# Designed miniproteins, single chains, continued (3), part 73

Each design is a single chain, and the fold is of that chain. pLDDT is the mean over its residues in the fold that is shown.

## One batch from the design tools (miniprotein)

Design m10690
Fold by ESMFold2-Fast:
Structure m10690 (fold): chain A 74 residues (1-74)
Amino acid sequence: SSELQALADKHIDLLNELVEAIQNKDFEKTYEYLKKLYRAGAKEIVDRIIAIMTETMSPAEQEKLNKIRDEVLG
């Protein structure tokens, strides 16, 4: 949607760094950027990225992603 695109454009620098971290399988940086995006109010973008990552990650990597969600929301 246009609202999701506008939100992405607002956080483009963080999204570019997040994409690079994901491509490099740098999970520590991936968690840091996901946390920063969540705190900046980009929850919908973070939720969509986690869903996409879940399809490409091992069960152990998925559990680690679930922990970052709990840390951000709890």
Scores: mean pLDDT 76

Design m10691
Fold by ESMFold2-Fast:
Order: C-alpha cells, then structure tokens, then sequence
Structure m10691 (fold): chain A 64 residues (1-64)
C-alpha cells in the first residue's frame, strides 16, 4: 500500500542518510528520498535493491 511505501522510504532515509522525513511527507519528498536510496544502492552494485526502488518510485509517481 502507499502507507507501507511511505514508511519504508522514511526508514531508508533515516538509516542511510540520517534524514528524518515527517510522517506526512509529500509524495515529491518521498520520490526524492527513494531516488537518493536508489543511487546509493546502485553505487554498491545491489541491482535487486535498485529494481525494487524503481518500482517504488513508479508507484509514488502514479499516486500524484
């Protein structure tokens, strides 16, 4: 669900970048955080994580 995606992106932003996104973060803020996480995992060669984040970004774009 969109709520599960929101929580996952917020947790990744906190864990990977020390960024505390608010619970009511906008879809655009979530997309930006997900793109940062995707680039981070891409730099580590974690292709499966990159593919998962590409799907998450697509779902967030559809929710606009």
Amino acid sequence: SLEEIREAVRLWAGALFGEKLPEDASIDELIEAARKAREYFRSLGQEEAVETLDRIIEELEKAK
Scores: mean pLDDT 84

Design m10692
Fold by ESMFold2-Fast:
Structure m10692 (fold): chain A 80 residues (1-80)
Amino acid sequence: MAEELGRRLAEGIAAAKDDPFDYDVWLALAEMAFGIFLANKEYDEAVAFARALLETLRQLGAPEDAIKFVEDALKRAEAA
């Protein structure tokens, strides 16, 4: 489920925030997952994924750069 994937990746990003390498890897995984939904034209799944990811990142107090990245991704999915 796209929403559960979003939540899991948000948890990974938040947990890795104190290790720059692991943090960047988790962000890259989230970007790749989002890109796969868009490439498959699964726009509703992309939106559900990005919303779950964004909400969980906000709840966990993730860094602002991660939050902004997902906000920008969500806008792209909603415009498609």
Scores: mean pLDDT 81

Design m10693
Fold by ESMFold2-Fast:
Structure m10693 (fold): chain A 85 residues (1-85)
Amino acid sequence: EKEELRKKGEELEKKGEEAYKQGNYLEAARLYEKAGDYYFKSGDLVSASDSYIKAAQAYLKAGDNVGALNMLGKALDLPRKASLS
C-alpha cells in the first residue's frame, strides 16, 4: 500500500542520483520526477517536493528550461503544508 509506494519512490530517487552522478541529467530528471509522483501518491509531500526540486535542477543541467519550470509547478501545486516549512 502506501509503504510500497514510498519504497518505489526511494528506489527511483536512488536511480536518479546515480544517473545525475554519471552526467545523465535528462534521465536523472525523469527518474526524480517519477520518484516525486510516487512520494505524492504515498502521502509523503515533503519527499515529493524535494524530488520535484531535484528534477528541476537536473532539467536545468540538461538545458531543458521548460521541464524545470514544469517540475517547480508540480512542487508548488503540492498542499501548502509542504511549502511552509
Scores: mean pLDDT 83

Design m10694
Fold by ESMFold2-Fast:
Structure m10694 (fold): chain A 65 residues (1-65)
Amino acid sequence: MTPAQALVRHAGDALVASAEAGDVEGMKATLRQAADKAIEEFKDDPELVEQIRRMADAALASLDG
């Protein structure tokens, strides 16, 4: 599983709904929650956890710009 797939699995429908509503803060909250859930699921794989953190940070930065 890729870091992007892990985030999408936990954020999917809620992230789409927030995007359609123009709710950037809701998108950020959903993405942070998805990242936390993905990190907890893969906590025994520090390399994957680091990749998930980097992917989430990049996605959050894209929502700020």
Scores: mean pLDDT 75

Design m10695
Fold by ESMFold2-Fast:
Structure m10695 (fold): chain A 80 residues (1-80)
Amino acid sequence: SREELIDRIVEAVRRHLEGVAKYLSQTKSKEEVEKEIKEIRDRIKTVLARYLKEQGFSDEEIEELLKRIDEATEEVLKKF
């Protein structure tokens, strides 16, 4: 289902951002990690919004997914 696909996409993005944040935190300040993670998030959101629109997702479904990515990003940043 689309709901299951959205859940899988959000989880994949969260895991990716956690891995990147963990790697960056070894050599970069907390502020630099936050900046780079947010830049990666914004790029992912742009690519996903375009892809999902092409796959026939509604604007409401896309907005919900992007909101969940923002929430997952904030959860990742709280750990670092």
Scores: mean pLDDT 89

Design m10696
Fold by ESMFold2-Fast:
Structure m10696 (fold): chain A 102 residues (1-102)
Amino acid sequence: SAREEARRLVEEEMEKYRIKLTPEQFERAVELMARAPPEVLGIILLLLSVGEYEMAELVAELAVLLRETGRWDEAALAELRRLAAEGDYEGLRERIEEVRRA
């Protein structure tokens, strides 16, 4: 299942990069990665590890929408990475609304 695959991806990434998540953060990561493209895994785990749960959810939502609308590419990933690094909640929300309207 998508959830089982997401769980394996999260566990592998955590072990490979020595990322520590609480049980709550781990389950949030699995839920988000069951829907989101695998390329955002690193961003999601980093955000969750520092308690930025809302930003992790916004990043996952935007990535899902971009993939579903055929707009998921390296430029989109770079934009998501920048918005997340800047803590730009408003920019993420505006981009989500823009993609939903198109």
Scores: mean pLDDT 88

Design m10697
Fold by ESMFold2-Fast:
Structure m10697 (fold): chain A 77 residues (1-77)
Amino acid sequence: DDKEKLLEIILNSKSLNELIDKIAEYLGKSKSTVYSAVKEVTEELAKKYGIKYKSLEDLLNKVPVDELVEKLLEKLK
């Protein structure tokens, strides 16, 4: 299940770089493609939920993870 695997990667990654690398490897996408998708999805979720953030890494710790996973799979698959 791709949703369960992405959820595991998001919850267990210690940095943005590790997150991008693991998603890229799992889905067979370039790191730049994954970075762009993560940035776009997290910024959309920040706007939707009124989340304030200092960096993309800070934002990743604040967004609803289930919706993040769903939207990332839509963009990357």
Scores: mean pLDDT 85

Design m10698
Fold by ESMFold2-Fast:
Structure m10698 (fold): chain A 106 residues (1-106)
Amino acid sequence: SAREEILSLLSQASSYIRKAMEAVKNKDYEKALEYLQQALQHLQQARALAEAEQSSQEVLDALDQAIQHVQEAIQAVKNKDYEQALEHAQQALKHLSEAALLLADE
């Protein structure tokens, strides 16, 4: 189902964000960027599918927040602001988790 596909995409995005955070901590910044870009693609796919399925505005807002924080984490890594990259990655996980919980209650 579309809901199961969205939740699967969010689970994969969450995994990539966590891998990116570990890569930043290990100073593997190139790998961190690859993982963040993978997370961004999965979140954008989840957001597009959620919109097509007419998910609540609260779900769409939570996904938009997660997407924005992943984009800011990518920019922080490129700027060598690794502390900010980790903070944005953590915020992305928080909003992603909120979207998943809201979807589970639909």
Scores: mean pLDDT 92

Design m10699
Fold by ESMFold2-Fast:
Structure m10699 (fold): chain A 83 residues (1-83)
Amino acid sequence: MKANLFLTGLSVEEAERLAEEARKLGAEAEVHTSQGVGVTLSGLSEEEALRLAREASAKGGVATVTFEDGSSTLFVKGEETKF
């Protein structure tokens, strides 16, 4: 299943690192710095999106994974909430 990932609360360095990792996996990645640091990743596999979301959350970031079925999972401070 494909998934999209939105990340906030990261350093610019970590945001760029995760964006490049996602691009190597064939995903699209945009880093936003004008209103804080945000990253939008599109077209990841479910497994890769969940892995990157957990990594970002472990580093103090906030991650939202949106799946192709319309479900979403929020990752904050290592906690997972499904919608």
Scores: mean pLDDT 78

Design m10701
Fold by ESMFold2-Fast:
Structure m10701 (fold): chain A 87 residues (1-87)
Amino acid sequence: MLTGKAIIKIRGNTVIVEFKTENEEKAQEILKAVEEYLKKKFPDKDFEIKIEGNTLIVTAKDKELALELKEEIIKFLKENGIEYEIV
C-alpha cells in the first residue's frame, strides 16, 4: 500500500491537494499521476494545474468545475489506496 495522506482543501474555484509523506519523490510521482489523470478525464475543460513541492493546485473556470475536479481527485486516491482527508 502507498504510505502517505492527501489533505484536500477547496478555496473558491481552487482545489488544493497537499500530500503528506516522508518520501518527497513518491509525493511528486503521485501528484504528477493525479495531474495526468485529470487531463485525461477532462481534456476539454478549462482548468490549470500547478505542482509546488508536495502540493497540487488546481484552478478551475468556476466553482462547479472545481467541485467536479475534487470528486475525480477523491476517486483517483480511493482507487489507488491513498488515504485522504477533506478540510
Scores: mean pLDDT 80

Design m10702
Fold by ESMFold2-Fast:
Structure m10702 (fold): chain A 109 residues (1-109)
Amino acid sequence: SMKEKAEEYYKKGEEYFKKGDYEEAIKLYEEAIKLDPNYGLAYNNLGKVYLKQGKYEEALKYLEKAKELIPKEDKKGWAKLYKNLGDLFKSTGREESAKALYDKAKKLE
């Protein structure tokens, strides 16, 4: 199915992200989103890649899109999102906001 293919691209994107190939990771997550436009986890990981590149405005944009799309009952997905938002806020000097987000992530694990 299209959703199964999107998940395959998502997993490949995670592999390239681990290798530090951020350009290829972005391309793979974009392909996942093209096949499943509601794939909140792929938006979450796009945000994570942009965060690693120091592109904080793009990171926030994609993480906010993930927040709209990740189902409220997906505790694991929301934990990942809160961690990425926490990392973004920590990187931008918002230490107290980052701590609150890390606490939210921990409560979902």
Scores: mean pLDDT 91

Design m10703
Fold by ESMFold2-Fast:
Parts: sequence; structure tokens; C-alpha cells
Structure m10703 (fold): chain A 74 residues (1-74)
Amino acid sequence: MKVEEKVALLLLMAEGGVESGTDEFTVAQVAELMGLPRSTVSKRLKDLEKEGLVERRRDGRTTLYSVAKGAEIK
């Protein structure tokens, strides 16, 4: 993933959390925020999770992603 796309995704999730009062998002919600297909967003979120920039949590059948506390792009 390009650095610019990574920065944009993290900033959108952080801004969305401030606006909505929630810090956790589904793949579908992130896809709507970015205007991208769910399959594309799912792959990007998995890559960011591997880099430690987002955290993944399961709530029953729902997978939720949040920006990791102290996440920095190096």
C-alpha cells in the first residue's frame, strides 16, 4: 500500500472517531468513508493490522477495526 493511502486511511478513521464518538469501525463503514470497495478496504486494513497501525476485535459476528493507540507512520 502506498504511504499516502495509508496516511489517508488512518486520518479518516481518526477523524471519524472524533466526529461519531466511536473509535471502532467495520470494513463496510471504512469502505463508505473512503468511497472504495469492501474487498479493497479489507485488504488494506489487514495490512495495517500487520504493521501494528490498527487493531482488530471481534464482537460476535462483527469484525471491528480501530486506530492503534500511539500509532505513528515511520
Scores: mean pLDDT 69

Design m10704
Fold by ESMFold2-Fast:
Structure m10704 (fold): chain A 90 residues (1-90)
Amino acid sequence: MIELTEKQKEAIKALADMLGVSEEEAKRLFATAIRAKLIDAGYEGVRVRYEGDKLVVEMDGTEEERQKAIELAKKISDELAENVLKQARG
C-alpha cells in the first residue's frame, strides 16, 4: 500500500473540481489511469484502488515483482498528480 502525499490529495481534489465530479469518482479515474499504465508496462492482472488516504496496488507474483509494480505505481501516481495540478493552475 502507498500512503497518499499531500500533492496526491490536492490532485484528486483538483481533478474532481475540474471535471465536476466527486473526490471518490476522481480517485476511480486516477486508479483507472494508473492501472492502464501498469498494464502497458507489462503488469497484467494488476488491481489498483484507493482506500481512504492510501493507494492499493495488488497483483499475483513474487514479492520482488509486487515491489517493482508498487514503485512504478508511485512514479505514475506522482506524474499524473503533477500533470493534473499544472492543468488546474493553467
Scores: mean pLDDT 83

Design m10705
Fold by ESMFold2-Fast:
Structure m10705 (fold): chain A 64 residues (1-64)
Amino acid sequence: SIVQDIRQNSQRAGDINGQMSFDQSRDMANMMRTGTPDDVDRRGRDSGSQAYRYVSRARRLRQQ
């Protein structure tokens, strides 16, 4: 989707400089607090961020 493309491009630019957007850091904090695998997976797809991938993997390990 257009929204996903915008998010991914923004995240890639931020990752190059080692910066995170305010929106991304807020989403990550929320994902860590909720702890729901589905929620984490959805956010990971939306942002394409490596940080979201890490959280998603951690949640999957808990569900095993």
Scores: mean pLDDT 53

Design m10706
Fold by ESMFold2-Fast:
Structure m10706 (fold): chain A 85 residues (1-85)
Amino acid sequence: GASVRVRARITAPDAQALADALRERLPTVPGLLSARVVADPEAGTVDLELEFASPAAFERAAAEVLAPLLAEQGVTEVRFTRVEV
């Protein structure tokens, strides 16, 4: 199937800690083709862009890695936008 690209701007209590946790965990995620993680500690935001090999790979990563990690980092607001490739 076609690859899936998703973006999120994440508001976090500690944007740097979230970015560091994402950078550590994302390289181990099956089916992740590319990741861009940009922290803005002054704004309290992390911009995230991820490309997955398939929609199923994204859904698995979202459930098993992203949602638990975001919850551990105290994320109160997140919106994922799917980008067509």
Scores: mean pLDDT 83

Design m10707
Fold by ESMFold2-Fast:
Structure m10707 (fold): chain A 90 residues (1-90)
Amino acid sequence: SELEKARAEKDYKELEEIGHLLILEEKYEEAIEAYEEALKLSNYKDAVALTNLGYALAKLGKKEEARKYYEKALKIDPDHLAAKENLKEI
């Protein structure tokens, strides 16, 4: 229904905002959880969430996992600047 879609979109945006705040606080493991939930709601089609999940993984030393998420983000949005720049840093 339209109401269920609107609710899921609101929850998704709130999870992205929470994930972003957690990254700023350097709480990378908690940020990963927030972005994983956001990605489930978007059917893994959000380049921003994929890029931020990759960033948090890279900060935890999981560079190969981070690379895969940056590559997934670039498949969705080939011009995503943050994904391109973060991929160079790995």
Scores: mean pLDDT 84

Design m10708
Fold by ESMFold2-Fast:
Structure m10708 (fold): chain A 81 residues (1-81)
Amino acid sequence: SLEEELEQLVEETVEKLKKAKTLEEMIEIIREFVKRVHELREKGLPEEKATEAELRLLNEMVRIFGADTTMEIIKALAELQ
């Protein structure tokens, strides 16, 4: 299902982020996540489920990198949009 694909996408993204060594790699990983979530949304994934996955990823980023580094990544992503 689209929800199972989304859950797998979150888990794969978290594992990639744990292995990332640079801010640039982290940004690319998150951009790919956002792109794939958008593709799932176009296929009929509910907005609520996409939002829940984004919040889950944000919580995992804070756990892995801490709040300050997570905020730096989010600001960099906002400037690229």
Scores: mean pLDDT 85

Design m10709
Fold by ESMFold2-Fast:
Structure m10709 (fold): chain A 63 residues (1-63)
Amino acid sequence: EIKKVIDSLPELEKKVYDLYSQGKTLEEIAKELGISVETVRELLENAQKKIDEAQKKYLEKKK
């Protein structure tokens, strides 16, 4: 199932980021989602990059 889960990276990225924003550790997130800690780390970094880029564009638009 991990292959199908990785294919749906955007969905997992959202879940990982949400749990991390709640103060959960990478290990806790891995257990909650049933994936490896390494996968959580990669998903979190991917989500962070996408969110950071969107936030910067939004703020620049507002100035």
Scores: mean pLDDT 70

Design m10710
Fold by ESMFold2-Fast:
Structure m10710 (fold): chain A 67 residues (1-67)
Amino acid sequence: MAEKYKEKAEAYKKRGETVKALIYQFNAALEEGDFEKAREIAEKLRELGYDSTARAVEAILEQKEKE
């Protein structure tokens, strides 16, 4: 399933849709259990000024870490 998210991330990256690409990369990292990678992506979203999106993905990551 992570493969599908990686495919979508690459497609959005090619189109210059950076935020959507990062969101799909985040989902792929979660599916793989790579929480460190997921956190890096959340920081990238914040760095780019998408604070609301970064907060949302951080909340998802915290929920997954508690499970």
Scores: mean pLDDT 80

Design m10711
Fold by ESMFold2-Fast:
Structure m10711 (fold): chain A 58 residues (1-58)
Amino acid sequence: GAEAIKEAIDAIADTLVEKKGLSEEEARELAEIIVENALEGGATPEQILEGLKEALKQ
């Protein structure tokens, strides 16, 4: 639901601030785009979070 999507966006944005040094505004905008694109591709919010965490570990 909407709450799970919001949680995914918030967690991804926080991770981008912490790991990539983006501003909170930039991180939130990017996180929203990432989550929307992944959901259109059929991913769940949980899968989106795991995918981003793996990408950020490199």
Scores: mean pLDDT 76

Design m10712
Fold by ESMFold2-Fast:
Structure m10712 (fold): chain A 75 residues (1-75)
Amino acid sequence: SSAAQARADELEARLAELNKKMQKETDPAEIRKLLLEAARIGQELLALDPRAQFVVSWERDEEGRVYPKVEVIRR
């Protein structure tokens, strides 16, 4: 339905913003809070598309700092 697509688009936009915040955040407690919110949004996206895959990865920036990234890969 168009309503389900609109909800998925909203959740994907929010997840993208959380990933940007996690990339810039250096406080471990704040990273944990952002990661938990991103995981919650990811689970809601999975409820909208059960064929999707939920992925948490640990990436490194240009300065060698490690940060988490949460993605929902739809197929």
Scores: mean pLDDT 84

Design m10713
Fold by ESMFold2-Fast:
Structure m10713 (fold): chain A 79 residues (1-79)
Amino acid sequence: AQKYNEEGKKLLYQGKYEEAIEQFKKAIELDPNFAEAWGNLGLTYALMGKLEEAREYAQKALELDPNNVNARAALAQIE
């Protein structure tokens, strides 16, 4: 799970949002409780302007870890 999350973060930094999403989804498939990967999905969707998806993934991240910084950042952009 961690390897896919790290690859997703590299792709996100490069602005390759669709590829980043694929990696974060693989991380979650392997570990559904991986709050960081859920938060990274929420942030990536928010950066793409897909606010409904961003909210869904960010809320899931906060259920797993209420202090998840990327999930809070995603929700701040929506709200």
Scores: mean pLDDT 82

Design m10714
Fold by ESMFold2-Fast:
Structure m10714 (fold): chain A 56 residues (1-56)
Amino acid sequence: MRKLPRSVQLEKIREWLRRHGFSLSPEEMFRTLAEELGVSVGTVRRLLKELFRELG
């Protein structure tokens, strides 16, 4: 799927982070998530900012 709803993208990011932890550098994490979700690195950065804003 190339265009997932934002809520689905956020859930995929949560599950990915739960499986892999924060073991990768931020740059590698953004690139890997962008490839897995089929979106730009900029989109991943925005989604992660929204997720982390909710978590503290």
Scores: mean pLDDT 71

Design m10715
Fold by ESMFold2-Fast:
Structure m10715 (fold): chain A 81 residues (1-81)
Amino acid sequence: SFKKKAEEAIKKAEEAEAKGDLLTAALYYGQAGFYYASLGDYEKAIELYTKGARLAEKAGDLELAKQLEQAKKLVEERKKA
């Protein structure tokens, strides 16, 4: 189930964030965003991609931050259609 995978990814992201592992947290929030987008929950996907991009930027991974912002933009366009 994509919903269960998304929930597991969020849990891992929150655990990583609590430990100060911002890069790992960003990757898991990005993964969860992908699962919610695949489920058609675009609002939740946008929220998760936004969180992931912010954490990637804080971790100094500007390329990952850009990729997550672009994924967010594509989901925002799908939500408008």
Scores: mean pLDDT 89

Design m10716
Fold by ESMFold2-Fast:
Structure m10716 (fold): chain A 56 residues (1-56)
Amino acid sequence: LADSPLFKEEVELSMELIGLAVKIALGLATEEDKARFEELVEEIDRLAAEIEALLA
């Protein structure tokens, strides 16, 4: 499962989310960055649920 596409995608999206969170905290984020952050949160939650279902 560590090599699953879903797990790799979750890791990559999480790293992008952290980068955007830092920009938001520093006041450097655009409205597009904030919209992308919200989109990533939803996608990561969905992928996490799918991975958990596979592990159950």
Scores: mean pLDDT 78

Design m10718
Fold by ESMFold2-Fast:
Structure m10718 (fold): chain A 65 residues (1-65)
Amino acid sequence: MIFDIYIENLKKGYELAKERGELTPEDEEAYRRTIRSLQDANDISKKTYTLEELERRAAERRAEA
């Protein structure tokens, strides 16, 4: 959720700068890298849910046996 707010703010700032004609292609690539890094951080945060999901599946598998 926190990263989602940051990503949205970056998108708004990027669109505003683009409207003003202040962005170069190099700035666009730097922006894409920043967004990608924030998305990767979100995926790392999801790892906790993945571990809990694996625990749930292990319990279901044990019931099957």
Scores: mean pLDDT 69

Design m10719
Fold by ESMFold2-Fast:
Order: C-alpha cells, then structure tokens, then sequence
Structure m10719 (fold): chain A 64 residues (1-64)
C-alpha cells in the first residue's frame, strides 16, 4: 500500500539521519523510535490507522 511504502521510506530516512547523529542521547532516542517503528511495521503492516500514526510520528521526528 502507498501508506506502507511511505512509512518504510520515512524509516529509511530516519536510519540515514541516525548515522549522522553524534550526540549519544539523541542517537539512543533515534534507535528507540526506529525499533518501535520496525515492530509496528512487522505487526501492523495492514492496519491503516497504525501506519498513518507511524507516518505522522516519523515525519515529526525528521523535522528535527
């Protein structure tokens, strides 16, 4: 689905951003967000409400 593809693309962008983070506290937060997103994609790949919420949260984090 388009929403699943968007979530996966945003997760990859977050993984790339995490590689550039030098602050260990911010890196740990990024790792936590990635782990939670990976779990959500594994368990709720067909749940539009969960994927929509995930997309919004990933976009919000990427603004920083």
Amino acid sequence: SALLEEARALLERLREKLKTITDPEKAAEGERIIANAERALEEYADNRAVLGALVRELKEYLKE
Scores: mean pLDDT 81

Design m10720
Fold by ESMFold2-Fast:
Structure m10720 (fold): chain A 91 residues (1-91)
Amino acid sequence: MVDASNPDKEADPTKTLFTVLKAVEVLYEAGLISEETVNAIFKRDLGLSEEWYELYSGGIKKIKVSVDEAREILLNLVSPETQRRLREELA
């Protein structure tokens, strides 16, 4: 029986992590964010090593997002300071 709450995209921490990583990959490959912004998100916001992409690539490949979805994901899930930086680079 359903007890009102049905969101799963933000409720699963592992799925949220891979979704953020995929969103960064999509925006970086599209040339919309700098490598410095990628490093700021992964080292400062998520505490990941510089080799995070090799480590998490298998999980990230299971997630598919468009460039527009990637923008929304990152602007909703990263720190307020990183959100501000992303808005400037995506503009």
Scores: mean pLDDT 67

Design m10721
Fold by ESMFold2-Fast:
Structure m10721 (fold): chain A 105 residues (1-105)
Amino acid sequence: KAEKYVEEAKKLARDSGDEELLQRIEELFKWAKENLTPEQIERVAEALYQVAGVSALFGADTGLRALDAVEEKVKENPDVSLEELKRIINQVATDEIGRILERRR
């Protein structure tokens, strides 16, 4: 099921034209498969799908910021919960919404 989340994430990145995000998703998932347990890999895959969703809604720069936050957290603590990863991703999206509203002309 992890592969299905990653394939959907990659599809979202391709559909948005986010080539850098697509590459970074593939790199982080490869790292996860080489360094994590199956349970941890599944959490990372679902988090990557959430990151791709943020990128589709807010653009590549926001998606890449969410990916960076997820990668840093997972590499620091491989046992990080999916809820904490979702919280971090949602915080990046919320911060971007605030920035968009502040820059409204």
Scores: mean pLDDT 84

Design m10722
Fold by ESMFold2-Fast:
Structure m10722 (fold): chain A 90 residues (1-90)
Amino acid sequence: MAEALRRAAEEAERLAEALAAAGHDEAAELLRRAAEVARRGAEEVAKTKDEEEANKIAEETAAEVRRLVREAVRAAGEEATAAIGDEAAA
């Protein structure tokens, strides 16, 4: 589980860089937060000696990462919609 969370953090960071390069700064920031949450969760899982507690931390971390990823997708969609609206208004 800790390795899976570390991989999720690396993937989120890579996607954040791509979104930032595309001008989706809010979505990129949300993905950077997801990466940080995943990395901290991986560290807590690695430190935990109790398997049930480690599994609980992993599940809670995965849920928070999924929430942040959904918010990033929404933000990217809102940024794209706002850009179209601003161009139509300008």
Scores: mean pLDDT 75

Design m10723
Fold by ESMFold2-Fast:
Structure m10723 (fold): chain A 119 residues (1-119)
Amino acid sequence: MTAFELGYEIGRLLVHPENAEKARELMERASKEKVDLDELAQGVAAGIAEETKRPAVVGVFDPEGRGALAEYRYTEDGKAELVRLERFDTREQLQAAIDKRAAEHGAGGGVRALLLELP
């Protein structure tokens, strides 16, 4: 499974509260395997966008102190599309970037915005 594919499954699972434990297990696997953080963040955002049919802004922060933000939109033709990919050196900068991107979607945008901390 690629880092993107692993993230995609995590993202889809996270949309449904009953799947929270399975999502956690896959996040533990991502941390242990030290998967590519940019690809993981892209996968999670894509999975959420496809499952919700709405934009997703996802930050992933790893135990080594590295952060990545991926933003996906959901298009009218039924595709999740990468809008933004950024790297961050601190959790605080990553959280601020997530909050800023979420705010730019406006109150009516239905955006899913979250920060995932890998165990």
Scores: mean pLDDT 84

Design m10724
Fold by ESMFold2-Fast:
Structure m10724 (fold): chain A 101 residues (1-101)
Amino acid sequence: MKQEKIDELRKKAEELAEKYKGKKIPNVLTADGTVKEIDLGEAVKALIEFIEDPSNPVALVKATLAAMYDPEVYELLVEALKILGREEAAQALRDTFERLK
């Protein structure tokens, strides 16, 4: 059951990455403190990386940046965190983005 939900999230993330292929997000600070233009499709692929390895902090940060620019990515990231049992992280993400509306 849990694996089936993860597989469904992964499929949705792959569809969003393909949809946003080549779309650029404005220059933003990355987790390492550099300012770069980010490809939205590449940033959404980080959500897939996070689903496959939820212990990867770099993938989580990149997925969070993608979620800031797209509500569908935000919804998928929150759902992934909930399915992975990271309820507190899901709530923190939700609270943060509700303040940035």
Scores: mean pLDDT 71

